Designed miniproteins, single chains, continued (3). Designs and how they scored, part 20

Each design is a single chain, and the fold is of that chain. pLDDT is the mean over its residues in the fold that is shown.

## One batch from the design tools (miniprotein)

Design m8670
Fold by ESMFold2-Fast:
Formats: structure tokens, C-alpha cells, sequence
Structure m8670 (fold): chain A 103 residues (1-103)
């Protein structure tokens, strides 16, 4: 169980770093995305803490909020839609892994 949580944390950190880079680039072209980037960074930090504390229910909820923010970002920056949709898919996979650990 703990080993699987550490693997999820590593995967989550990797995906979140790539998401932050994409949102940062998009926010330079669209100032509206600066607030999305800020909220995303806050949620990513909260999710990491929840995973470290083995609060899997909270982690799932926070990941769902992050997915919703990425969907909002894709609407605001359609030129990044493909990259953002790939990130959404990766977060959905991470959420399923967390749900499986919880069982």
C-alpha cells in the first residue's frame, strides 16, 4: 500500500510539473489563465499533502478539481487543448490508481 502511494506521488509530481509549464506558457498569451495557474498550483500542493498523509478521499476530490481547472483552461486557450486533454487523461489515470489503493 505505502509503496503504491509513493509511485502515485512520483507520477503526480511529474504530471503536475508538465501541467504547470503548459499553463505558465498559456498564461503569457492569456492573462485570464494566471488565476487558473495560481489555483492549479495551490490544488497540486494540497493534493501532494493529502497523498503524503494517506488521505485518499481528499486526494481524489482535489484531483477532480484539478481536472475541472484544466478543462476550463482548455476552453480559455483552445490552442493548448490537445496538451491539456492529454494531462486530463493522465490525472484521470492517477485518480483511478488512488481509488484502487483505497479499496
Amino acid sequence: KQEKILEVIKRFEEVSARAADILQEASEKKPELKEVLKRFAELAQETLIALQNEDLDKAIELIEEMIELLREAAKLAPEYKAELEELIKEYEEIRKEVEEIKK
Scores: mean pLDDT 87

Design m8671
Fold by ESMFold2-Fast:
Structure m8671 (fold): chain A 80 residues (1-80)
Amino acid sequence: AAAATALRQELQRIADELEKEMKNASVEERGDLNEVLNVLETYLDKGKEAAEKILSKLSPETQERAREYLARLDAVEAAT
């Protein structure tokens, strides 16, 4: 479906952005960025409930970052 393709493309853009940030990040910051990516991948592969369960275990700062990217995915889904 066109919606699934658009979501995968947006996730790829986010993954590329996070990968670039990780290249200049500390070991600790890289861990947090990997957790953000894991939430987003879980959202696409297992759905919102599974993603929210992982998200709830993260620090408030990492949760805020992940929610910003989830909002980008939600906007793409809503537009399609």
Scores: mean pLDDT 81

Design m8672
Fold by ESMFold2-Fast:
Structure m8672 (fold): chain A 64 residues (1-64)
Amino acid sequence: MMDELKQTHADILKRRLIAQGVDEATADKLGEKAKTLSLAQQAEVMRLVDEGRVDEAIALLEKG
């Protein structure tokens, strides 16, 4: 159940990153990294992307 939700969030995050100008290969890699995060961390990353704070979102994903 949690893994399915994490996968769905990762897929949404990938699409949002691409929409913000992140290249597809980088967005795919970051989406995979997001699956290793907690749901709360995934929500924070998604909030940063939605606010246009893409560099901060990427830094949070790389730090996790």
Scores: mean pLDDT 78

Design m8673
Fold by ESMFold2-Fast:
Structure m8673 (fold): chain A 69 residues (1-69)
Amino acid sequence: SMDITLVVESENGTAVGTVSGVSADGKEVTTSTFSAVKEKKTFIDKKAGEIRQAGGRVSISYSYSELKP
C-alpha cells in the first residue's frame, strides 16, 4: 500500500497539482505533476478517482487564488 498526497493550487483559473506517494516498504516515492485549466474541480475529482482505483490513498489539499486588483 502507498500513501498519496494530492496538492492543488489555482492561479489565474489554472489548477496545478502534485501527486506523491511512498510504497509500503517506504523505499520508493512516486511523483506526478499536472495542471488543468477551467474545469479544475472535475479534473481534480478524476485524478483522485484514478489514484483510488489504482489502490492508492488520497489526501487532497486545495489552495486557490483569484486575480485581484
Scores: mean pLDDT 48

Design m8674
Fold by ESMFold2-Fast:
Structure m8674 (fold): chain A 84 residues (1-84)
Amino acid sequence: MSPEVEQKLIQDMEEITKNWASLPEEVRVGFIKHLIRESDKIIKYSSDAVKKALIAMLRSILPLVPEELRPEVEELIKRLEEAL
């Protein structure tokens, strides 16, 4: 991954975190489901900096995640931390 792409992804995750509560529910749920679906690729191909930024974002949004999806988000956080 190029340093420029890495920095852009980190900035995008920070922006998502800031605006999370303002996003429509369908967008929030769709985004979480997308991350869960792509979790193996994210863990395998993301840099440590991107993994750390993603962990910070997921932990920040966790209280606003639907209860049905929280266990899958918590598992993704754990897998990302174990991959560091």
Scores: mean pLDDT 81

Design m8675
Fold by ESMFold2-Fast:
Structure m8675 (fold): chain A 80 residues (1-80)
Amino acid sequence: MPITQAQVDRLRALLEQLKATPDDDIEGLARLVAQAEEAAGLPGDEKEALQLAKELGGAAFKKAAIEGIQRAIEMAERQL
C-alpha cells in the first residue's frame, strides 16, 4: 500500500518524542522505536527493541533510532 500523510505525521511526532526522551530512559526509547516501526508499516517489537537498547546503551540506541526514523520520513515523503 502507498505511504500516507498520516503515517509521515505520526513518524514526525515519534521522532520529536524520541529526541526529548533522556538517553537513560531505555524502556521509553525502546517503546518509541517499536511505535515508529509500526507507523512505518513494519512489525513493531518492543521486546527486541528493549534488548537492543540494553546491549548498545541508551545514547547509541537513541542516535541510531533518530537516524533511522529521519531516513524513513525522507523516503516516505519522496513517495507522496
Scores: mean pLDDT 80

Design m8676
Fold by ESMFold2-Fast:
Order: sequence, then C-alpha cells, then structure tokens
Structure m8676 (fold): chain A 120 residues (1-120)
Amino acid sequence: ALREEAIRELSRVGAAKLPIFVRRDRELTPEEALHIARALLDAMDKGVGKLEEQVRIAAEEALKYIDDERPLTPEEQARVDATVERNRALLAAGQPVVIPADTKAEVRRLAERLLEWLRE
C-alpha cells in the first residue's frame, strides 16, 4: 500500500526528472520511500529550481528517517564511493542523482557523503 502510494506521488512529478533517492531500493521500507518522496515534492512545490538544493533536502530527510549506522563491508564502501563520484559529476551536469539499491546502510552513507560535499 505505502510503496504504491510513493510510486503514485513520484509519477505525478515525472519520476525520470527527480533527483531520486528512492528507486527500487530493496532495503528501504515503503514508509521511508514515501517520506523521501514527499520531501522532494514539497521542495518542488516551494519552487526550489536548483537540483543541488532538491538533493540536499532529500538527503537531509533520508538521514532523519534511515537509522542504520552499521559498518559498511568493503564492497558496500566501494559502491558508495563510486556512486558519490558519479553523483558529483551528474549534479555538475544538471542531471538526476542515483543511489545504491542494495542496503539501507549504503543509502544512509551516500546521503551523508552528498551532504558533506554540498557543504564544501
């Protein structure tokens, strides 16, 4: 039910154009996905036109909601590092960001790393 609601809310805005922290992430609950989707929709409704600010809002909401502080495996850490580098290039090109679709810990760490980059 909640996952279906999140998909409907994302489709109202054109999912392909969102800086989406939520796309087939197997570890995110439907409630977590919906919370992140609503934060993005609220940012868009308030006229936040800069992709970077939309990413900031989504990452901050993800960190409030995803409480998974376990240590990453070396493979998870390598995926996060590669995704952070890719997302920096995508944001510089004005393109939507991507997230790992494997674990909550990877999503949380990616959100932390993106926020660190945006503060620099």
Scores: mean pLDDT 58

Design m8677
Fold by ESMFold2-Fast:
Structure m8677 (fold): chain A 64 residues (1-64)
Amino acid sequence: SPSDRISKLAMEMINNSYGKSLEERLNNVNNFVEQIRKEQPDLPQDQLDALKDNLIKQIQDLHS
């Protein structure tokens, strides 16, 4: 499903963010969200915004 694909890509993005600065990780989230918007144009904006917010929170929580 589109949700499964988005979740898989989100996990890949998080994994590719290991060892990077918080700034680089947040930039990766922004780039990922824009990529999903282009690949999934029918995805509601509120769902995309919720995904972005959740990913930012995960990045902030895991940043040490």
Scores: mean pLDDT 75

Design m8678
Fold by ESMFold2-Fast:
Structure m8678 (fold): chain A 90 residues (1-90)
Amino acid sequence: SASVLAKLERAIELVRESIRTGDRDLFFRAADLIIQAVLDSDALSVTQKTGWVLRVIGIVTDVELGLISVEEGGRRLLELAEELLAIEKA
């Protein structure tokens, strides 16, 4: 849907900026938009949505606990957002 695509495109912009700057706020805002896009997706089953949300939460938790940097978390989040964007465009 147009709404899901817009959220993913905005999330990708925010996560790229968070990787460039190390900005934690941009990283968490991007993660929230990806979770919203997953939940709003018509391309994903309920089981797939659960898996995607847990993958995003895992990355966010690792950043919050200081196990990985914002830049590393952002790179992982970018990969997930681009995978989801490809699914939505198919």
Scores: mean pLDDT 89

Design m8679
Fold by ESMFold2-Fast:
Structure m8679 (fold): chain A 58 residues (1-58)
Amino acid sequence: MKLTEEEKKILDEFINSLPSSISQRLKDVGEEVAKRRKIRSVSELASLTTARVLLEST
């Protein structure tokens, strides 16, 4: 499902605070997670997206 306006703002601020190489990957993974799952918490979305990116880089 699509992110709400508030969720997009918080996620974009979080992603933009990171190095550009990591922020691009987080955007791609974040969009995929949002499309596949209905997420109510922006904190949960950011945490899951970050954890997934870090785990896949290992």
Scores: mean pLDDT 61

Design m8680
Fold by ESMFold2-Fast:
Structure m8680 (fold): chain A 88 residues (1-88)
Amino acid sequence: MELSEEAKELLEKLQSLSDKERVELALEKYPEMVRDLMEIAGVDEESAAVGVFTLYLYSIENNVDFEKLYKGVLEALRNNDYEKFLKE
């Protein structure tokens, strides 16, 4: 994951995507994660897909493993610790 060059190129590509492309990418690559987020957070598919995509982009930008980051978010949501965690 400490590949600054690959991370930079991927970030530029992902940042150029429209909201529709972000939703499509999340549904194609991580359909199970989108479904889990819908069930746990009680949001629609489009919102869940954007959430998954945002976490994916953050994982690349911050050089963290996406699956580990996502599992951490799911655990926080299940423990109702999201009351202040998900507030922007």
Scores: mean pLDDT 74

Design m8681
Fold by ESMFold2-Fast:
Structure m8681 (fold): chain A 78 residues (1-78)
Amino acid sequence: SEKAKGAAEATRRGGGSDEDVELAQKYAENGDASLAGSYAGRGVAKAGRTPQEASRVATEMLKAAGGKFGPPAPVPPA
């Protein structure tokens, strides 16, 4: 879907791994924009990017997924 493609693109642009991209895309397809944003942000943070860049990627991902943060998404462990 367009939302899933946008989520994948935003996550890759931020330096997320293929695994993070896949998870973000999966949750975006399921309508879980908050979880998709969590995985996108985690991938960028794991890559050692600044908080500003992680926030930018998470915001772009949320817009691409067609949503905004609902209830706070849990940050995936590890």
Scores: mean pLDDT 62

Design m8682
Fold by ESMFold2-Fast:
Structure m8682 (fold): chain A 109 residues (1-109)
Amino acid sequence: MALGVRYLYENSEDPELALLVMAKIILQAVRQGLGAPEDLGREVAEFAIELAKLGFYDLALWVLEQAVRLATDPALLRELIKGARQVKEIAPELSERVDRLIAEAEAKL
């Protein structure tokens, strides 16, 4: 499932605020355990990857960091780890922070 990240970026009067609001909504879904864990994890990962592609590296990592902190389901955590690896490929300058996030997620498995 592709999140409307590019649509919000191109059509919002304040794209950064709109993306932050979407991030908070997605993190609330993680907190509440909405839907299937694997599907939710994939949606969160896709959102973070699209943010990274648009250059919002700090927001992308913050979303993944918060999702890992809130997540208890192994299937959700595995999708977040996959997303984190893709963000690292897009933004290699953030490798140390991504590697720390992956280690934290793997420790919860």
Scores: mean pLDDT 83

Design m8683
Fold by ESMFold2-Fast:
Structure m8683 (fold): chain A 88 residues (1-88)
Amino acid sequence: MKTVEELIKEIEKLLKKAEKEGKDDFHINQLHGVLELAKKKKVDVEQARILLEAAEAAIRGDLRTANVYISAAYRGLSLEEARRLAES
């Protein structure tokens, strides 16, 4: 099981990869938003997992799914609820 710190490091790695690969400012800004939310909100491991799902969606260009996961983490929803909303 990954810790919150390990999950945040994975989000940071995705951001650095996106910057290195020359992703546009919109993708970079989405990933920065996810990382800032993870750091500032004192998230638990479940919320950190939701934010990692948001980061992975953002890097692949699925911005609708990324925004659903960001909203779910911000509202304190469970990972299962976040996934159900993303699938809708």
Scores: mean pLDDT 75

Design m8684
Fold by ESMFold2-Fast:
Structure m8684 (fold): chain A 108 residues (1-108)
Amino acid sequence: SEFEDIAYEIARLAGEVGAAFQRAIEAKKNGDTEAYKKALEDIEKNVERIRELAAQHPELQEAVDRFVEKYKEAIKLLENGDIEKAEKVFREAMRDFFNALKEILKKK
């Protein structure tokens, strides 16, 4: 279904956000300011695409909004140098988001 196709594309893009966040952590640990900025830009671009895909589907939009709130918390921690806490918050955000997508897909 169109709804399932959108949910799967959102899941794929969320995976790309996770990969970019891992690159941001590595760049931050290495003091690579250029790589860090590129990773953050990649995250922002993919989050915007996720929001656009969810815009006409209230259940998906609610899950995306909760994810974005937690993602912003993780980025703030990362920028403050709280790398371990940022990793934990982001991991929990990704887990909760994928669990939400799974439950939404079960209900169609």
Scores: mean pLDDT 87

Design m8685
Fold by ESMFold2-Fast:
Structure m8685 (fold): chain A 83 residues (1-83)
Amino acid sequence: MRAFLDELLARTEREVDQLLATEPDDRKLVARVTGLVLRTVGDLLQALLDAGSTPAQSAELMAEANRRLVELLKRVEAELEKR
């Protein structure tokens, strides 16, 4: 599961970086980044359910994902302030 989380978040970071490089409209960028984050959370929840993860394991992995996604969103906010 941790390896899956790492790959999932790495994919999300690459997609966000592409959006930052290619989407000039701040409102569209925010909407697309929000959609991507929500899909990432959904994909993780589905993977945890499919793996039969315990409540404790699920809580730990979700807390890690939340911390890393919050850092990603703060980076997006900082890049938007430069535009």
Scores: mean pLDDT 84

Design m8686
Fold by ESMFold2-Fast:
Structure m8686 (fold): chain A 58 residues (1-58)
Amino acid sequence: GAETLRKQAELVREAADRFRAAGDASTPEQAKVLHRNADLAYRAADTLEAQADSLEAS
């Protein structure tokens, strides 16, 4: 259900925040990979929330 998707989005965002923070503390080369992983995770979380919104609207 929508609630499960929102909880999954929250966990994915927490993972994204950790990737971003790790990137900020890393070498420039490692930061590129970690920040890219953070961006992908934020996008995935946004998709999960959009799916939850669609389910609640229906």
Scores: mean pLDDT 86

Design m8687
Fold by ESMFold2-Fast:
Structure m8687 (fold): chain A 82 residues (1-82)
Amino acid sequence: MVEVDEETGLVLDPVDRTTILPAKTLVEEYAIEGPHGTVLNGLWFNPFSREDLEYLKKIESKGEAVEPDLMAPVKAAVDRVL
């Protein structure tokens, strides 16, 4: 099961349950490629849709702070898994 920080809407690290994954880290290390990407995909019932992935990339390109309007699609994607 994927845990979401209710305050930020970001996914908690499944290995270190106390670590909040920044949006850019989620995109680069979990959502796109590498072993972490495979782990995240394994936790999700559905693969990331093109739209969900574009929103994650947009969060990364906008910088370190997640804009409220960009968080809603990320939360929706996580809610589909939970």
Scores: mean pLDDT 45

Design m8688
Fold by ESMFold2-Fast:
Structure m8688 (fold): chain A 74 residues (1-74)
Amino acid sequence: MEEAEKLLQEIRQAAEAGDTEKVRSYANKLADIAEKHGLTDEAEALKRLADDPTASPQDIVEAAERAYRLLKEK
């Protein structure tokens, strides 16, 4: 949980800085944590956005926030 929270903060900071590569990298790491905890659909959605060159950093942040919220409630 604490690692997922840190990754979400890193994603938000990278998005604010306009660092799309870091946003995608940290989003993929968060997706791996979500998958490990059985949130397969959320992990797949986050990975799809991270791999989509047309996805905005904000779309990735929103997906990451949803994945983290579900991880925290588990």
Scores: mean pLDDT 81

Design m8689
Fold by ESMFold2-Fast:
Structure m8689 (fold): chain A 85 residues (1-85)
Amino acid sequence: MDKKISELRKKAEEAEKNGDYETASKYYEEISKLYEKSGKPLLSESYRTFSEAYKLYAEGKYKEGRELLLRGVGLSIRAIGDEID
C-alpha cells in the first residue's frame, strides 16, 4: 500500500513541523503496522522506532529520541536489499 504509506508519512512530517510529536508518533506507528502486515519486518521495525523516537520528543527527551531516529534510519537502509527491490 505505497500510496497510503506516502500519505501517512506526509501527515507525520507535517505534525513534526508543527511540533506535534505525539501526532507524528501515531502516524509512524500506523506505517509500522502496514509494513508488518505486508511481511516487511525491517521496515516495520524502522517505523516503530521512529514512532518511539517521537514519543520521547513529546516527553522532552530529545537526546534519546534523536538516537532512536538514527537507529530507525539504519534499519531502513538494511531493508533496501531485503524488503525493497
Scores: mean pLDDT 82

Design m8690
Fold by ESMFold2-Fast:
Structure m8690 (fold): chain A 60 residues (1-60)
Amino acid sequence: KADAIAEALAALPGVSPQTARVLARMVAEGKITLDGAAEAAAQISGVPLEEVRKALEDAL
């Protein structure tokens, strides 16, 4: 589950593999929600939040 989240986030423009792994790990540890990770990735990449959410749903 965490690996799938990391791969989906890393596919976004401007999101490094390291940043994607940190966000996925924080979700797995319960430190942030999946929506929180999607919002952070949307801000970093410039991709609309709804598109980021769809990418995560398609990966899971």
Scores: mean pLDDT 79

Design m8691
Fold by ESMFold2-Fast:
Structure m8691 (fold): chain A 74 residues (1-74)
Amino acid sequence: SPERQAGAEALRESVLHNLELLRRDRASVETAEQVRAVQLASIDRALAEGRITPEEAEELRAQLERTLEELREE
């Protein structure tokens, strides 16, 4: 459905934007963990509400985890 696709894209853009801000600003581990918790809750809620598919949720979670690993290693 167009509405579901628009909602999924909006969530994806929001998550990716927040991850880009973490990378750009070289956020502290504490700030990154707080953002992770908020983003995971948003993804889980969207999945529970049927706004995104399980596949889209897994993609977003994977991107989030990769970004935090990059921040922790640097």
Scores: mean pLDDT 79

Design m8692
Fold by ESMFold2-Fast:
Order: C-alpha cells, then structure tokens, then sequence
Structure m8692 (fold): chain A 98 residues (1-98)
C-alpha cells in the first residue's frame, strides 16, 4: 500500500472548447496505462487528475498522454506535476492552477 504523501499527481487541463466526450474518452485511455493508479475528472469536466506511485511513473504517463493527445487531435492542453504531500493543503480545485 502506497501512502497518499508518496503519490505523484499529473493534472491535465483542456481548453473549455474541448468537448466533455473527448475529455472522457482521453481519461478512459489513460486508465488503461500500466503505471496509472487512478484517473478522475474535475467538476467542470476539463481537468483530468492521474495518480501515480513515483515521479518516474508520472513522467512516463506524461509522455504517453502527449502521444494519446496527438493521436486524438488535441493540440491545446496543459500538464502540471504535483506531489500529493505538497498538494494536500490546497483547496478542492488544487488540480487546476489559478
């Protein structure tokens, strides 16, 4: 069992012009990656949070996410990396930078 403070989070943000159906399809593809522990979609539907067990796994997921985005025709997305321990004190929207 990995303690929450040892997890590394990858936040993927899409423009509001991106369809919620396309974001959901992308999240479903990310859920199938071996190095992914969980995938959730933020309240507005345009932010995907991916949890991994290490920085190495997070970086591998980012590279696979970039490939999937290119294959699916996404050209405008932002990827941010967080350690869970550094994010645990942030408000509910912590996965979405200001």
Amino acid sequence: MVKPEELVAVAIRFDKSTSLEDVQAFADRLKKLERVKSVSIGETGHTILVMTESLEDALAVIEEAKKLAEEMGFKSMRIDLYTYSQSQELPFEWVTPP
Scores: mean pLDDT 70

Design m8693
Fold by ESMFold2-Fast:
Structure m8693 (fold): chain A 97 residues (1-97)
Amino acid sequence: SSMVEEIERRIEEIAREVTEEAEREDPKNAKLVEEAARQAARLMILAARGRAEGPASELTALHEAEKLIEKYKENPLAAKAAREVVERSLEAIREVE
């Protein structure tokens, strides 16, 4: 679906923006933030695809996103980046209704 492809591009853009901002503010944590943002983006792309397949697929992706944020709890910047990617991606997915 061209709509799903547009959402996937937006999610990738969100992850890139979050990573670039983190690199400007704290270069020492930028690699871990990039990893967290990239993993969150992958889960949100699955959530966007899951909306076309059914509610269970979207819910599974959202549950995995919560686990990812918890995984990074020892690094506040990485946890914040994962959360920002998840929240901004969910907003973008909802706006395409």
Scores: mean pLDDT 79

Design m8694
Fold by ESMFold2-Fast:
Structure m8694 (fold): chain A 60 residues (1-60)
Amino acid sequence: SDAKEAELRERARQALEIFRTSKDPKVLADVTKELQASEELLEAMTQIVREELRARRAAG
C-alpha cells in the first residue's frame, strides 16, 4: 500500500542518514542487521541511492 511504501522509504532515509552521520560501529552494525533482515527496507534504501546517483549524473 502507499502508506506502507511511504513508511519504508522514511525508514530507509533514516538509515541512510545514520550511515552518513554516525561513526559508532555498533550503531552502524545494528542498522546493517536491520537492512539484512528486511528485503523491502534494503530495496527502498537501494532505490534512494540509485535516484541520488542518477540525479548526480544528469547534473554533471
Scores: mean pLDDT 81

Design m8695
Fold by ESMFold2-Fast:
Structure m8695 (fold): chain A 71 residues (1-71)
Amino acid sequence: GETIKVGTIKSLSDTVLRVIAHEIWKHFPKGSIVIIETPEGKYEFVAESEEDIFNFLKKYGKVGGIVSVKV
């Protein structure tokens, strides 16, 4: 599958993270792998809902990272 870079997260408000989660959920099929690469490591999550994506991004939003989606 393809890996598509979505953007970069810094410490952001819940409102901004919800917008990012919505855009990922809207543009990528269910079951895609959401990836965040931070200075502490690379983390991968299977996207099963928009809320799950939001919760995943919120966990790492405080440390920041590069967000990608693998289809």
Scores: mean pLDDT 78

Design m8696
Fold by ESMFold2-Fast:
Structure m8696 (fold): chain A 87 residues (1-87)
Amino acid sequence: MTVEDDLAAFEEAEKNYASLSPSQQKQLEIARAVVNGDLKRAEELLREGLDEQYAKEKDAEGYERALKEIPGVIEETAKAIAEARKA
């Protein structure tokens, strides 16, 4: 799946928002924050999701590693989205 494929999926999901599951709606909120350039909000939503995963899995090493990677992932995703929108 490419960033262009992800953008197409995002647009389709946004169009069908009311029919999405609560989990899909939360994922779309993260994508919307990134697309709108609200990287701080996207980071907060991703961190909230990791907190929920940690509560279930109790994987402290994975949790710490994922938290450390969030800023880089958001920055790379935002750059990729900006490039795809130019194409």
Scores: mean pLDDT 70

Design m8697
Fold by ESMFold2-Fast:
Structure m8697 (fold): chain A 52 residues (1-52)
Amino acid sequence: LDEEIRRTQRKVDGLREAIKKMRELGYPQDVIDSHEQALKAQEKKLEELKRS
């Protein structure tokens, strides 16, 4: 469980950093939206893992 939490946390952190940089660099909104949806899915998974 701890290993899954750690891996999922790293994915969440990586997506947050990527989205921040994409916004700063002026990436198209559709690309940003796709990454934000991926971030929400990973955040939900992380919350479920922490509740287990």
Scores: mean pLDDT 82

Design m8698
Fold by ESMFold2-Fast:
Structure m8698 (fold): chain A 69 residues (1-69)
Amino acid sequence: MEEEIKKISEIVNSLAGDPSNLPAAIAAIKYAVEKGYKVEIKIDDSSPEGRENQERARKAAEEYQKKYE
């Protein structure tokens, strides 16, 4: 459980370096939320594009968590 959350965080953090990871991050977040894991996404990228991609991942996590709370 905790190890899977760490792996998801690593995927989301990779958005700071490669926005093409956004689909993988969203898929991983959906999987974790469906399994009952809580996922928190920080908006901390130095670039506007990176922050926008992190925000999209955060919104996806929030939407899925609302349905499976």
Scores: mean pLDDT 69

Design m8699
Fold by ESMFold2-Fast:
Structure m8699 (fold): chain A 68 residues (1-68)
Amino acid sequence: SELTEEAERRVRIAEEVIEEKGIKLSEGQRDVLYISAEYFDLEEEAEYYESLGNDVLAEILREVAERL
């Protein structure tokens, strides 16, 4: 479906951002990031993670939004 294709594109961009910036994430952090990128509003999720002090996930999610 179109929604599935968009979700896959968002995850792909997130993986590209991680690689380009040399960001190291645990398996659990990657799983959480991919779920957020796939299913939620990117800017709202970025603000949420920033509010929790997770600036790394917030940065990745904002960069994904900018590249869409």
Scores: mean pLDDT 82

Design m8700
Fold by ESMFold2-Fast:
Structure m8700 (fold): chain A 69 residues (1-69)
Amino acid sequence: SVVDEVIEALLSGTAPSSAVLFETPKGRFQVTLRRENGRNIYEIRNLETGEVHRFESEEEFRAYLETLL
């Protein structure tokens, strides 16, 4: 699924941060993963509205990402 592809792309890197851009019928989104003090911090930015959601849990991040499809 698109959700699994986005998550896999974010987690495949070893950099302190990674980002993925994707498009759905609901808009254009940038997803960013930051690795801080052994924790993963996820952000989803709607590039059309400027709305940002932040998550410290992969499960919550995945659930929200699915609503954007």
Scores: mean pLDDT 78

Design m8701
Fold by ESMFold2-Fast:
Structure m8701 (fold): chain A 81 residues (1-81)
Amino acid sequence: MPSAEELLLMGIFLQEVLNDIKKGKFDKEKAIEIVKNSSLSEESKEYLINLLNELSTKSDAEKIKTLQEEIRRIMQEVNRL
């Protein structure tokens, strides 16, 4: 399982992605490169890359909804640890 610190870092990353989508500045390829170059575990990297690929098939409204739900879930896990 990811550490509380790793979960918090993932939540911060997803919040930045959410903000970029809201600003019309989301770049999936750049987001994936940030994940690949991060200090996160390979499991956490795979999760984030899969999520970013899923988001690319959705409208901006659905991307925002999906990210808000994922951020909430991650923050609940941080508070549980």
Scores: mean pLDDT 82

Design m8702
Fold by ESMFold2-Fast:
Structure m8702 (fold): chain A 71 residues (1-71)
Amino acid sequence: SAADAARSARAAAEAAARGDNAAAYTGMWQLHKVSTTEEAREYALKGAEAAQAGDAAEAARWARMSHVAAS
């Protein structure tokens, strides 16, 4: 649902902002699964890849973009 996507995006963005790349990666994969738009799903996937690479700043940026695209 849109509400689930918004909650997942917020959790992923908060984890990335803390530098918790593992939690950000998990949150972005959940966001990818519940996102209803292709754009939001694509941004969530890019955020998960950034988190896996250890780039917390890029992960946070993609989580924010996914949240806006899902809104």
Scores: mean pLDDT 72

Design m8703
Fold by ESMFold2-Fast:
Structure m8703 (fold): chain A 98 residues (1-98)
Amino acid sequence: SEEAIKTLEKAIELLKEAKRALENGDVQGFIEKLDEAIKYLREARKLATNPEVQELLDAAIEDVGVAKTLAEAGRYDEAIQYVDRAIELVKKALELLK
């Protein structure tokens, strides 16, 4: 689970970077960072054996996907809300692994 913890910490970092990019008007940077975060979340999901952690990560991946779609539609405030939700879901998964 140490590898899963490290992978999730990187995913949180990428989600926070994505949020900052969008807050500064960098929509392309936001989308690129979300795509990177999804990659790390999927890797952590494959490493997860706890069903509760799996459910939290599946929900986080879905929220990141919704945030990307909202940003592509110009709904930036809503996109940020979904990123914030994803960060909290990943933090809950980390608490269960630590």
Scores: mean pLDDT 90

Design m8704
Fold by ESMFold2-Fast:
Structure m8704 (fold): chain A 62 residues (1-62)
Amino acid sequence: MKVGLVAHQGNEEGAERAIEVLRALGVDEVIRALVDSVEEGLAKKKELEAQGHDVILAYAGR
């Protein structure tokens, strides 16, 4: 299973915790992308989805 995690750069600790949970659930391949805007995050999501990744956006509360 291929998962892309896109998170705000100010939420790096939360992104790392999410990656640990995904790996514990048996996700073999996780790509982390840190972004500083919603627009950059949406662009990165589309890029990773085009590469065959299931994408999780970690922008909780924005």
Scores: mean pLDDT 72

